# Designed miniproteins, single chains, continued (3): the designs that were tried, part 93

Each design is a single chain, and the fold is of that chain. pLDDT is the mean over its residues in the fold that is shown.

## One batch from the design tools (miniprotein)

Design m11226
Fold by ESMFold2-Fast:
Order: structure tokens, then sequence, then C-alpha cells
Structure m11226 (fold): chain A 70 residues (1-70)
């Protein structure tokens, strides 16, 4: 399985646009859900959730790109 760096290095402009779009779709959906479920969250909890959600969205968007190449 190619590393994330190898996948990024080999992206076409079309794949990059698809990856970015999917990343923002996943991140936006999960951030909205997390904030709705955690209305009283502290600033530190919000920052941690933001970092975790962005990391998860990045990994999933990359996994979807890898599947399309298979």
Amino acid sequence: EPSPAEVFASMTPEEAREFIGRFFDLAGERLRKWFAENPDASFDEMVKAWADILGEADREALAELRKRRA
C-alpha cells in the first residue's frame, strides 16, 4: 500500500480536487455533528476535536483515493 506521501506525490489535478472536496465534506459533516452533540464544550475540547476530526477526514479521503486507484 502506498504511503500518504507517495499518494500525494502521484496525484493528478483531478484526483487532488476530488480529495480536497471529499476531505471538506467529511470534516464539515463531523464538525457540525460534534458541536451539536457537545454544546457546552470548552475551548480546549473544541480544539482537540477539530484536530482529531481533520486527521480522520484526511485519512478517509486518502483511503477512498487509494480504492479508486485499485
Scores: mean pLDDT 80

Design m11227
Fold by ESMFold2-Fast:
Structure m11227 (fold): chain A 95 residues (1-95)
Amino acid sequence: MPKVPTDREKGLAYGDLLNMLLGTHAQVLRYVKAGDFDGAYQVLLEFADQLNEYMSTLSESLRELVKKRAIEWVRDFGKQFGIPQEKVDEVIEKI
């Protein structure tokens, strides 16, 4: 039976995710504002690689929570800034 993660464990994992998201968001926003959607897409692919490396250090239950939140963020951000859905889906498939 998977152990339910503690609030502290969830908080630490979400804090690490938030730091990755803030850095990635700033870089993606820079490229989107410049009209460079290919550059924005590459930053999201790099985020997916970094996230997968980070998730490999987590328990299975924490990994699932972090993965779901990251996918939700990528979908919402892609819609908000007009990144093509096909590119958003490629990033999500990599996670």
Scores: mean pLDDT 78

Design m11228
Fold by ESMFold2-Fast:
Structure m11228 (fold): chain A 64 residues (1-64)
Amino acid sequence: AEAAARAGAEAAREAARAAGDKSGTPSGQLTAEHEGRRGEAAVRAAARAGRKPPTTWKGVGQAS
């Protein structure tokens, strides 16, 4: 159970890294752009998943 849970967590981290990295090979301009869009979306999703939401601050917005 614990070993399976750790394997699952590692697999999830590896999947997040693969999604954040370019797992595809850019063999063309369209492929490169498509991978870039997916990579950016995956990086944003991974950043949000790794960040514990600071409650109401996300609802209000930020003005440094």
Scores: mean pLDDT 54

Design m11229
Fold by ESMFold2-Fast:
Structure m11229 (fold): chain A 71 residues (1-71)
Amino acid sequence: MKEVNEAAKAVVKGGEEAGRVEKGVGAALRAIGGVIDGKPGEGAQDVLETAEELGSKEGIEAAKKAIEVYG
């Protein structure tokens, strides 16, 4: 939960820095949806893919930490 929230915040910031705000926000919403759907690991994986597309080092690190916790 906390790790997914940190990943969501980091990917939103990554989207802002890359000039792709909608992509960052979309990934954050999908991560929250994954937690609600009982699949936090899948949500974290989706954030990782988006953070890699955005070149967000902070987003990648936060998403990897969430994946370590949830699988």
Scores: mean pLDDT 78

Design m11230
Fold by ESMFold2-Fast:
Structure m11230 (fold): chain A 94 residues (1-94)
Amino acid sequence: MSIELSEEELEELKLVQPFLEAAAEALPYAEADKNEEALQVFVKKFAEKTFGVELEDEEALEVFNKWIERAKKEGITRPAEQAKVLEEEIKKYI
C-alpha cells in the first residue's frame, strides 16, 4: 500500500515537523522549570527551521505572547493550525 499525501497534507507536514522539533528542543528547559528560556528556545528554533532567521530573546517572547493570545481568541488547538499562526506572527519580524 503506497502512501499518497495531498499537496495540503504535505504543506501541513512541512509546518508541523519544524513546530514539533522546536517544541522537543524546548522541552528540557521546561522540565528544568526554565519556562521563559523554554519559550524563547521554542520560538527561536521554529523561526530558524522555517525561515532561517535568528530572533532576539525579546522578539521571541513577544512573538510567543502574540501567538498564544491569537490561538486562544481563535480557538486553535490543532498542531498544524498552531504552527501556521506562529509562522504568521514571525513573518511580521522579517
Scores: mean pLDDT 79

Design m11231
Fold by ESMFold2-Fast:
Structure m11231 (fold): chain A 124 residues (1-124)
Amino acid sequence: SSARRQQALDEAEEELRKAEEYARQARELVEKSLEQGPDQELIEQALEEIERAAEHLERAGRHLQEIGIFRGSSILFGASVMARGLAEAARQSSPEEAAELILEAVELIEKAIELARKELEEFK
């Protein structure tokens, strides 16, 4: 139904908004770590925020898949997997290398959200 489609679109956008917020928090934590010199605790907190962002991308992708927005869901699922992969690589890296990998994950998440939102606009 049109009502169920609108509900799924609203739920997907709420999940994208949460993913965007967690990605911004991860960026802020990494930037703070770089200003103070490498801080393992700030890096670990940023990694937790990347994992949360990835979870919300996956949830957004599921909502889009339910209503047949397959390109949008594929972008979000792919970004979730890649962001988690970058986070895992960061956990095994030096704090300086981890910071770079986390910033790469943030950029990947933000780009996926932008592309998914463009897909959503075509189906409203």
Scores: mean pLDDT 90

Design m11232
Fold by ESMFold2-Fast:
Structure m11232 (fold): chain A 68 residues (1-68)
Amino acid sequence: SMEGKMLEILSLVTQRFVDLLRSGKYSPEEIEQLSLEEARKQAKKEGLSDEQIKELESMLRSIIDSIL
């Protein structure tokens, strides 16, 4: 399902965000930008609509805000 694809992207990108944050190599703002770029690329590859991509980005920003 498309919802399943969105959840998989969110899970993968969130895990990578946490790993990058723990590495200490990048600022939180840089990691957020990298995470959003990765989510957009993955979503486009999976055939998500522009509307679904915006929803995915909004969900990812909310998750990141809850971690920081």
Scores: mean pLDDT 84

Design m11233
Fold by ESMFold2-Fast:
Structure m11233 (fold): chain A 98 residues (1-98)
Amino acid sequence: MFDKRTELEIDALAKDLGIPKEKVRELAKKVNNYKSSTEEGFGPLGLSPRAGVALSKKEVSLEDVIKADPSLQNDPKLREAVEELIELAEKNGKIKKK
């Protein structure tokens, strides 16, 4: 379904956040189903580079990611996917919710 580069990014994000690769792939597929296929995005969720950097912090909230990329306020499905990703990472002890 995804190209080799996107699959590597899914694997890297899953390992960094301590969540199952299959769950990251599911969230990426959900976002791609809502965004019809013509926009360049960062990583498997189509996030901006700023949002991706925010997610790599040891302590992160949805608000921190939105502050890094305010366009997320206008994409409720991507916002939901990011929030679910943060909750899964917190549950696995890789990041702390503020």
Scores: mean pLDDT 63

Design m11234
Fold by ESMFold2-Fast:
Structure m11234 (fold): chain A 76 residues (1-76)
Amino acid sequence: LVEEIEAQLAAEREAVVAKARAAGLDDATIAALEAQMEAVRAELVAWIKENLDSPEMKELLKEAEELLKKGLGIKP
C-alpha cells in the first residue's frame, strides 16, 4: 500500500517534471514544482504510516487521496 502510493506519486512527479522541461521552463521553476510534489508525497506517506490501523483514518485517507488526485491530477 505505502510502496504503491509512493510509486504513484513518484511517477506523477516525474511526468510533471518531464512536461515542464519539454515546455522549456527554467531549472528554478522545475525545482519549485519538484519541491512541492515531494512535500506532498512525504506528508501523505508519513500520515498513512501513522494512521493505517484506524477505520476512520482509512476513510479520510481515501477521500484525501481522491481530493489530491482531483487537484493534482489536473486534467487535461
Scores: mean pLDDT 70

Design m11235
Fold by ESMFold2-Fast:
Structure m11235 (fold): chain A 73 residues (1-73)
Amino acid sequence: SELEEKLIEIVKRLLENQEWLASGEPDKETVEELEKEAKKLEPDFKEVQEFMDNTPLEKRRELWEKALEKVLA
């Protein structure tokens, strides 16, 4: 579904951001790029968060695990 695709994209961007934080401080160009991507994803974050909040716990866990599996593959 569209919401599942958005969840996968959000998880991917979160993992990319964590990698940059773990590697030390990125350069100014990388920081600006990450800020732009974060702003673009903000509506999708809210939509996915609302969807997850209205989803039963068991189904939320399953969707999150699926998203991580696809991003990490």
Scores: mean pLDDT 68

Design m11236
Fold by ESMFold2-Fast:
Structure m11236 (fold): chain A 90 residues (1-90)
Amino acid sequence: SMREDILRLIGLALRVIGLIEDARWNPAKAAALLREALDLAKEMVRLAKRVGETSIALRVLEQLLAEARRFGDEATAAEVEALIAELRAF
């Protein structure tokens, strides 16, 4: 249902933000945490497109991109940039 998809979208957004924050405080685990955040962000993008609400996902992706760049994770940054481009073209 639309309501369940919206609640799941919000839940995924909050989980991605939590992982970004954890990565900031745990440099030794940052690569693994950012990779987990990216995997959840891909599901978040899929739900955002299904629901037709991209604003939340875009803001979360922008935060994930900033953290990936700050950490020097070029691979994660490139994948997040592609997700942002996908949502902006939608």
Scores: mean pLDDT 89

Design m11237
Fold by ESMFold2-Fast:
Structure m11237 (fold): chain A 75 residues (1-75)
Amino acid sequence: SMELTIARFRMAALVTEVYINLNNPKVSKEEKLKTIERALAELEEIIKRFSDDKTLVEKAKQYIEELEKKKKELE
């Protein structure tokens, strides 16, 4: 559906924003961590909203795992 397509695009955009932020030498470590934490919170909200769609939920969980790994690497 169009709604699911938009949700998938939003998830990809959130992850992309995190990587742009991570690769910016002018951004502090604290600001990078805050950006990851905001992305994780938004991905959790997408899971709650689309809990009935197994494929979307699985993709969101994969993104959460990836971003949590990046958060640990920064700590």
Scores: mean pLDDT 86

Design m11238
Fold by ESMFold2-Fast:
Structure m11238 (fold): chain A 78 residues (1-78)
Amino acid sequence: MKSKEEIIEEAVKHFREAAQAPTRDERLVHLAKAANAISELDIDLASQAVAEGYRLIQAGATPEEVAERVKELIEKGL
C-alpha cells in the first residue's frame, strides 16, 4: 500500500508535469493522473486539488508555484 507521503509526492509530480505540458490535452492527462493519485486518500480533495491546479496553470503559474500550492492544499485537507 502506498504511504500518504508517497501519494502526495506522486500527485505533486503530475501537477508539475501538467504545468510544463505544451498542450491542453497533455495537461489534462497529467491532471487526471494527479487526481487518480489523490483519490486514494480523498476523492473530494482530488477534485479540489485538480480545480486549483488547473486554475493556476491557466493563470500562467510556474510548475514550482503549482506544486507548492497543490501540496499545501492536499496536506491541509488531510
Scores: mean pLDDT 84

Design m11239
Fold by ESMFold2-Fast:
Structure m11239 (fold): chain A 80 residues (1-80)
Amino acid sequence: EREKLEEQIRELEREIRALVEQLDATEDPAERAALTDRIIALQIEGARLKVKLHPDVIKEEEFEAFLARERAALEALRAA
């Protein structure tokens, strides 16, 4: 349902803002790394939801295929 996707996106954006404020207040490198990883994960989830809202811009299948390809490339680099 479109309205539920829009609300989920707004909730994710609020969470990201709170984490960014926490990141700005923190000087501990380990804490900053953990917050950065969490922010990136939420941004990716938000991007997936936005793709679902705008299938005229990019198809979900194409976006997921792109992510899978990037993941495979990173795994190949680790194997080397």
Scores: mean pLDDT 75

Design m11240
Fold by ESMFold2-Fast:
Structure m11240 (fold): chain A 99 residues (1-99)
Amino acid sequence: DLLERHAEELEAAVVTEEMLAPAARPELRPRYLGRSVLEVARDPDAPLVFPKLVSAIGLELPKTEEELEEVLRKVGLSGRGARLLALALLRAHRESLAA
């Protein structure tokens, strides 16, 4: 499972300016910078800030590294920051379905 492989990295990760580059709502960027990536991904406003990525993750539900990279490619994102943000959003999405 993708989320199990990256669990420690996700719990330690903080939001960087690189992760916020694709953000649709620039007024919310200062609120997110330096916060836990998982806390930001669980924020109710996350679909407003990362609409393309949240939509793609919810539609595709990637299970492998290759599927995750394909999702990122489709939304025009690359790099470690984008991958961590996508993994955090995937985890938040799965948690939401369990609630």
Scores: mean pLDDT 78

Design m11241
Fold by ESMFold2-Fast:
Parts: C-alpha cells; sequence; structure tokens
Structure m11241 (fold): chain A 89 residues (1-89)
C-alpha cells in the first residue's frame, strides 16, 4: 500500500541519519514527499496526519544537522520540504 511504502522510506531516511548520511536522508525525504503527493488521494485523513507528523520530525532533525554544518543550500531544500508538508496537512 502507499502507506506501507511511505513508512518503509521514512525508516530508511531515519537509518541514513543514524549512519551520518544526512545528504542521503535529505534526498530520501524529497522522494517521500514526491511519492506522498502522487498518492495523496489514496490515503485516509488519519494515515496522512500520522505520516506528515513523522516527516516533519525527520525534516526538523535534518534542519538542525544542516544548521550545524552551515549548509544554506541544504537548509533551503529542507524548508521547501517543510512548506510542501504543511500544504498537504
Amino acid sequence: SPLDEIRKMIEEARRLVEAGDVDGALATLEKIVAYLKQHRDQLTPEEREKILTELLEVASRLQHLFEERGDTAALARVQAIRDELLALS
């Protein structure tokens, strides 16, 4: 199901963060948002709320890590993700 695929990708993004591959985690998060937008009408409101909460948590973690790095380009990408997630809520 779309929900199962999204949850699997969220776990992958979390694993990449734990491994220190924050650039890979950001790219994975961008793929999750694209997939969510493609399948938005196939999710219940309750499923959407849960995944949006989890995605915003990952995005916030990445924002903190990129702020520590001083990576303004990556921060702009994280902000774009956050804006898209808020528009989907």
Scores: mean pLDDT 86

Design m11242
Fold by ESMFold2-Fast:
Structure m11242 (fold): chain A 67 residues (1-67)
Amino acid sequence: SEEAERLGREGLELAEAGKAEEGARLGGRGLGLASGLDEKGQELAAKGALENGGAEAGRRAGLAVLG
């Protein structure tokens, strides 16, 4: 969805700017939304991105939403 793409792009931008936690949270949330998850599932996706890779996880999640 457009909302998921927006979140993925913002997450990627934040991760590239060195804001690892914010980037991972938004990128993971966007990926969760693109995968059809509800708000709770989106929060779990954001938490998983934070736990598994910080800035790199945020970048990858954002790219996955956009690609």
Scores: mean pLDDT 71

Design m11243
Fold by ESMFold2-Fast:
Structure m11243 (fold): chain A 102 residues (1-102)
Amino acid sequence: MEELRKEAKELIDKVRKYLDDLESTLRHLGLLTPEVEALIAEARKNLDALEKSDLTEPQLRKLVELLQSFLDKISYAGIANLLAHLPELVEGLKKLLDEIKK
């Protein structure tokens, strides 16, 4: 359980770093659309909410699996691959938050 909490925190921090790098890169290239800004903001909001929540072991495992899956998909990937998988991350995070609120 303690190991899962630590792993979740490390993965959240990695995803936050990728979101920061994505936003910075797209802004620099003039490709940061309002729709992409909204997706990045939604991802950050959902990660913050999950980090502040008292997650059960099954919920922590689901979070770790979701974040690891996202990171695996964007590994060695360019901006286009990251953008393609950002909506899946947002949806997965929303689903986990809805399960926690029940």
Scores: mean pLDDT 80

Design m11244
Fold by ESMFold2-Fast:
Structure m11244 (fold): chain A 70 residues (1-70)
Amino acid sequence: MRERQLADLEAHMAREGADTRATQLTREQSLRIIDIHLGEAELTEEQKRGREEGLKEGTVGYGGGVVPAE
């Protein structure tokens, strides 16, 4: 769950402490995992693959490489 992921992130932040970059990077990774987990129950196999592929490449455009909002 998000709370568990956030707790893990906070533990990492406390461990590093001084490294802003490390904290920021860990945050992005944690948010990525949280988002995948939250969507996993609702997302189809196709969507999960698309998400993983986009995250793996680093950039996917607008919110996952999907049609942008108005």
Scores: mean pLDDT 52

Design m11245
Fold by ESMFold2-Fast:
Structure m11245 (fold): chain A 69 residues (1-69)
Amino acid sequence: EVRQQLLETADQLDRKADEFEKQGDLETAATLRKLSARVRELALDPSASEFDLEVMLSLAQMTLVSSQL
């Protein structure tokens, strides 16, 4: 259920954005919020192909891993 995983990943991006915002990194927080919004929009798009959903999930998860460092 790639769409559900995208929504869960978007929630994680928002939580990470909140953490950066609390630390004063407003630019990184804004970037993560924009990515989260895009991920949610794609997850809710009934015309999106399974391939597009899987590519976005991979990119969003890679971003989360990078931001954990």
Scores: mean pLDDT 82

Design m11246
Fold by ESMFold2-Fast:
Structure m11246 (fold): chain A 65 residues (1-65)
Amino acid sequence: MELSDDELLRLKGLVGKILGQLMSSNPNLDEIAENLEKLADLLEKAGYTDEAEVLRQLAEKYKQQ
């Protein structure tokens, strides 16, 4: 709710990139992890701290396999 229009557009872009990679036949796990961390940072800024933490944990799993 406290996200600017630019930040909301970035959030939508990050979600689209993550979903695109997950739906790919050859997903780039490092790219998924990076975009999950960026999404978590935006969610934390918006006050969604618990959701941000879940996404950071998911990003670490993609980095570590």
Scores: mean pLDDT 79

Design m11247
Fold by ESMFold2-Fast:
Structure m11247 (fold): chain A 92 residues (1-92)
Amino acid sequence: DKLLEAALKVADELAAEMAAAIAKQLKELLNLEEKMAEEIAELLAKIFEGVTSEKHEEATKEALKELLKLAEKYGDEKLKSILEDSIKLNEE
């Protein structure tokens, strides 16, 4: 399926660019530790990548759950609130 392959390739490229941009912004704007910013950006990239695949529903749900666990691990109440809202939006 050439259209699906093309769409997945574009999604992979967008996910990588988005992860890099998010990591930079999180480090600068939220003054987060570099490792935390990278872990969040990687999981967000997986969410965007999952949205464009035929198996996106399960991949997106798992990535969001991992993001929530990451927020709980670092004890960031603001990030936890944002992620909980994002999970609710994706479940609707």
Scores: mean pLDDT 58

Design m11248
Fold by ESMFold2-Fast:
Structure m11248 (fold): chain A 83 residues (1-83)
Amino acid sequence: MAAAAIRELAEKAGLSRATVRRFLESALATSNLEGLTPVDIAEHITLYPLEVLELLGFSPETIKKIREAALEILKENGREPKK
């Protein structure tokens, strides 16, 4: 379980850990979160178009907050989405 990634993302997004966990389980259709670092999870989130993330049944505001938190994690680790 990527407990550290869920915690960091929840704190940066201003959301509950339960909401972030549900989002990640839905967005990452193959459920291997255990081997993923916060950076790996942030990269996966930022690779998805906003339209695809909105189809997961979360509010646009919630999705944008999670995506912004993911981008912040990438910046803190010297990584940036280029595409």
Scores: mean pLDDT 70

Design m11249
Fold by ESMFold2-Fast:
Structure m11249 (fold): chain A 100 residues (1-100)
Amino acid sequence: AAAVEARLRALEEAAEAFLRWLKEEASEEEREAMLAQLDRERAEIEARRDELEPREVELALRLADALRTMVANARSDEAKAREAAREAARLHLEMLLLEE
C-alpha cells in the first residue's frame, strides 16, 4: 500500500511540474507540437487495437486523452488541466501495475 501511494505521489508531482511548465514556459509552437504528437500516438494505438490486450488499449487511450486534455487546457482552464494531470498520473500507475 505505502509503496503504491509513494509511486502515485511521484507521478502526480511529475504531472504537476509538467503542467506548470505548459502554463508558464512552453511556447504556443511547443504546445501545438505536443497536441499533434498525442493525436498521432492515439491513432497508432487505435490502429493496433486488435493486436493488443483490451485492458492495455483502454488504459493507453484514456492516458492519451487525459494528457491531451491537460495540454489543451493548460492556459485556458486550469481546473480541468489539473484534474486531467491527476487522471494521467493515476492511469500511468495503472499501466505500470498491469506490466508487473
Scores: mean pLDDT 84

Design m11250
Fold by ESMFold2-Fast:
Structure m11250 (fold): chain A 72 residues (1-72)
Amino acid sequence: KQELIKKAEEYRSLAEKYRELADFYDKMAQIAEKDPENKETLAEYYRNLSALYRGKAIRYENLAKDYEKQAE
C-alpha cells in the first residue's frame, strides 16, 4: 500500500515536470510565431516538443491515478 502511494507521488512529480516543459516550449513557439522569418520552422519545432511533453505528462498522470486507485 505505501509502495503504491510512493509510486503515485513519483509519477505525479514526473507529470508536473513534463507539464512545465510543455508550457515552456509552448511559450517558445508563441515567441517564434511572432518572427515572420522563423514562424514555420522554429515555431513548428517548439510546438512538436510541447506536444511530446504534454503526452508524457498525461501518461504519467494516468499512471499516478492507477496507482492511487490500487492504494485504496
Scores: mean pLDDT 81

Design m11251
Fold by ESMFold2-Fast:
Structure m11251 (fold): chain A 85 residues (1-85)
Amino acid sequence: MEPPKVEAPKEVRSGENLPVKVTDPSGQPSKVLLIDAETGEIVASATSDAQGNATLSTKGVKPGTYRVVATSDRGSSRPVEVRVT
C-alpha cells in the first residue's frame, strides 16, 4: 500500500488554525504532526477524517520553520515545510 501524501499552506500565523489535506487512497485516518524543524519537537497533532481533512492548532507555537507529516500503518508522508509567523 502507498504511504499518505500531505498538503499544507506554506505560511500560518501563530495562534491560527492550519488546515491540512491528507491524500490516502484507502480513506483511512492518518495522524498529522506539526514538528519543529530545528528541534524535532512535536508541537501539535491531529487526526485526518475520512475525506483527508485535518486541522492543526498553532496556539502557543512560536514563530519559526516547521514540518507537517502524516503517519499511518502504510508509512509516513514526505514532510511539507510550513512557516509560522
Scores: mean pLDDT 82

Design m11252
Fold by ESMFold2-Fast:
Structure m11252 (fold): chain A 61 residues (1-61)
Amino acid sequence: GSDVTVVVTVTDNPALAAGLQALPEGAVLPGDMTIQGVTLSNPRIVAITSDAVTVTGTVVP
């Protein structure tokens, strides 16, 4: 499958990480979201920590 897991770190992308940390764990983001050059459809927050947010979704071709 074309499912991908992306880790957004506070060090690499503090603005995006802060925005994602404000959402509840398990939240599904509406529509398509581009994270570090990868566009994901129906991305879901898998885990939130003080240093990183783990997101999974299907890669948009």
Scores: mean pLDDT 79

Design m11253
Fold by ESMFold2-Fast:
Structure m11253 (fold): chain A 85 residues (1-85)
Amino acid sequence: NEELAEEIRELLLKLGVPEEEAEEVRELILKGDYEKALNKIGDLLSDLDLSEEAAELLKKAKLLLAEGKNEEAVKLILEALKLLV
């Protein structure tokens, strides 16, 4: 979903992620490489203070991706990022 990919990119930029890195995440989501996108987001957020709630949402997204529930996982990633801005 182009709209979800763009919203995730904008939230990453608001969190101070460089434009090139945020665009890479957007491209991965548009290509359907959700596991790579989640791993990249995790790496980018590793040095940020994550709330317990945001960390739990990202963990649940990883489990949903393992179950093939890609759309639900992307929505949880979006929700986690919204909690951080």
Scores: mean pLDDT 81

Design m11254
Fold by ESMFold2-Fast:
Structure m11254 (fold): chain A 90 residues (1-90)
Amino acid sequence: SSEDIEYFRRLVKNLKYRMFVEKISYEELILALETLEEELKEIHPKAAEKVREIREEAIAKKKAGVPMEEIYEEVLKKLEEILKELEKES
């Protein structure tokens, strides 16, 4: 529904602020993505699965020594891609 998409948009906007303004830790980012996955499971299971994939990729990049700023940018990009797909389905 449009209300569910708007809720997801607000969650993405909040996480963007936390990543780029507050500079949350890696551990806080992973926890935020886990929370986002759980919240989306009830609203849109396919979007929840994509958030899980974003989280797994962020973990892999951190292990590979990718800087946090690049991880933040990739996470945001992938979340915005999910949001665009949900808007097309509405």
Scores: mean pLDDT 85

Design m11255
Fold by ESMFold2-Fast:
Structure m11255 (fold): chain A 64 residues (1-64)
Amino acid sequence: PVRLSASSVDEAVEIARRLGFPVLVTAQNASPPVSGIGGNESTVRVISQHLIDTYGGSVLIGRA
């Protein structure tokens, strides 16, 4: 499965739209890695914002 890196919330949402919902959003800087499932644009935005704010860096977006 394809996984793409997003450096911002807007980039994460755009990648999720291209891959199709649901998507898995993973924090790359968390140990162990932390993931959330976004079933729509609003949920992906909230999860991506939380993970970037909490762990910093980029998130990985893949199809769930």
Scores: mean pLDDT 82

Design m11256
Fold by ESMFold2-Fast:
Structure m11256 (fold): chain A 84 residues (1-84)
Amino acid sequence: SAEVEAALRALVQAGQALAQELLRNPNPDAFRAMQEFSDALGRKDEAAAMEALARLRELLPDSPEVAALEDAARAFFAALRAEE
């Protein structure tokens, strides 16, 4: 649907913003959590994706990029559930 496509686009943009921030300020544990998040998204596994985001938040507690990714991920999974 258009709603799922829009939510996915926002999620990709938020993920790219966090990736760029991690390239400026490298954190290997955050890169690993980001990889786990991407893998969970590919599987449409909301629980695994939210666990990976919780790890990102613990590693980067004051990150606006993590906050944006959390909001985008919630919107994406809400849009997926609305299509069921």
Scores: mean pLDDT 86

Design m11257
Fold by ESMFold2-Fast:
Structure m11257 (fold): chain A 79 residues (1-79)
Amino acid sequence: MKVEEAARLLLETAREAAAALEAAGLPELAEKVLAEGEAAYRAAPELARELGEEEATRLLLEAAERLRAEAAAAVAAAK
């Protein structure tokens, strides 16, 4: 997977998480999650330059998994 594809997946995950958080009545957390996803997407080319494409891709995929898990836990706690 290219680092750009991993960054896009993270951004898509952040958008999905933000939508779920909004629906759960957590708009401030939704805004924070979306902003963090967008910031990571913008930083992805620099991350790949510093760490190499393979390591940057791995970190972005791990970030997407963590974000998904954290958002799911927050939604569950709000119900």
Scores: mean pLDDT 82

Design m11258
Fold by ESMFold2-Fast:
Structure m11258 (fold): chain A 95 residues (1-95)
Amino acid sequence: DPLAEAGQRFRDAVNQALAEKGGLGLGSRLEMQLSPTLRMSIEIAEDGTITVSVIDERTGEEWSITFKATPENYEESSDKITELVLKAVDLLRNS
């Protein structure tokens, strides 16, 4: 199942990157190579602003979201992250 395989590759890449980095904190950046041509990054600025980016290195296309994680923004931020993760999984399936 290509979708299940893409989802597993995504989970494995995230888990490996987190293990190597020792987790994420303020002022930190995590980069992960999801495939030979697909890269994802998560950056947490010193003020708590989070930027998540997916880059397709074949086309040069980039999708990113920037938000500040607050209790008031939790649902909206979660939805935006979910949309970007689904985009990354779809790109993985088609690469």
Scores: mean pLDDT 69

Design m11259
Fold by ESMFold2-Fast:
Structure m11259 (fold): chain A 80 residues (1-80)
Amino acid sequence: EKSEKDLENFLKLLNEAIDYYVEKLKAQGKVEQANEFKKEADKLISEYLTALKNNDQDQYNEVLKRINELFRKVREEIKK
């Protein structure tokens, strides 16, 4: 129950961050980059949930690294 609520809060914050960056990219006229970012973010969220379901700590850590790298790249793209 408590861990499930923590997961829900994490997913809510993650989705809010994704929507924020998608909106910022679109506002800058970077529609293709926004679409690519959203597609990759959705894929990584799916892989994250799969790793949690399988209790695969190595896959979980790898997916988190990829999520962090994706967010680093989108932050750099928005600064341009």
Scores: mean pLDDT 81

Design m11260
Fold by ESMFold2-Fast:
Structure m11260 (fold): chain A 96 residues (1-96)
Amino acid sequence: SGADLLKEIGELMEKKLGKEEAKKVLEAWAEFLLNNLKLVEGKEHLVLGSGKLYLIEKLKDPSIADLSDEELYELLVEEFKKYDFTEESIKEALEA
């Protein structure tokens, strides 16, 4: 589910960046997912940066670190569009 995916991203970001930054990243991801997988102005760096770290860990492919922002965005959309995200499930994940 979308809530499980947000939890995975949050746990990884807390491990790498700490709790305060992880919360900021999760809020940016929730906005991205609710915005039909379109980057939100001024928050692109939070989604792309954390998405890069998440994809390296999930796909076990270090070459993802060498992708451009455009290539990374395309890979994120391809990976995440296969998950069902509802506004309710995303809000519940942020409240938990």
Scores: mean pLDDT 78

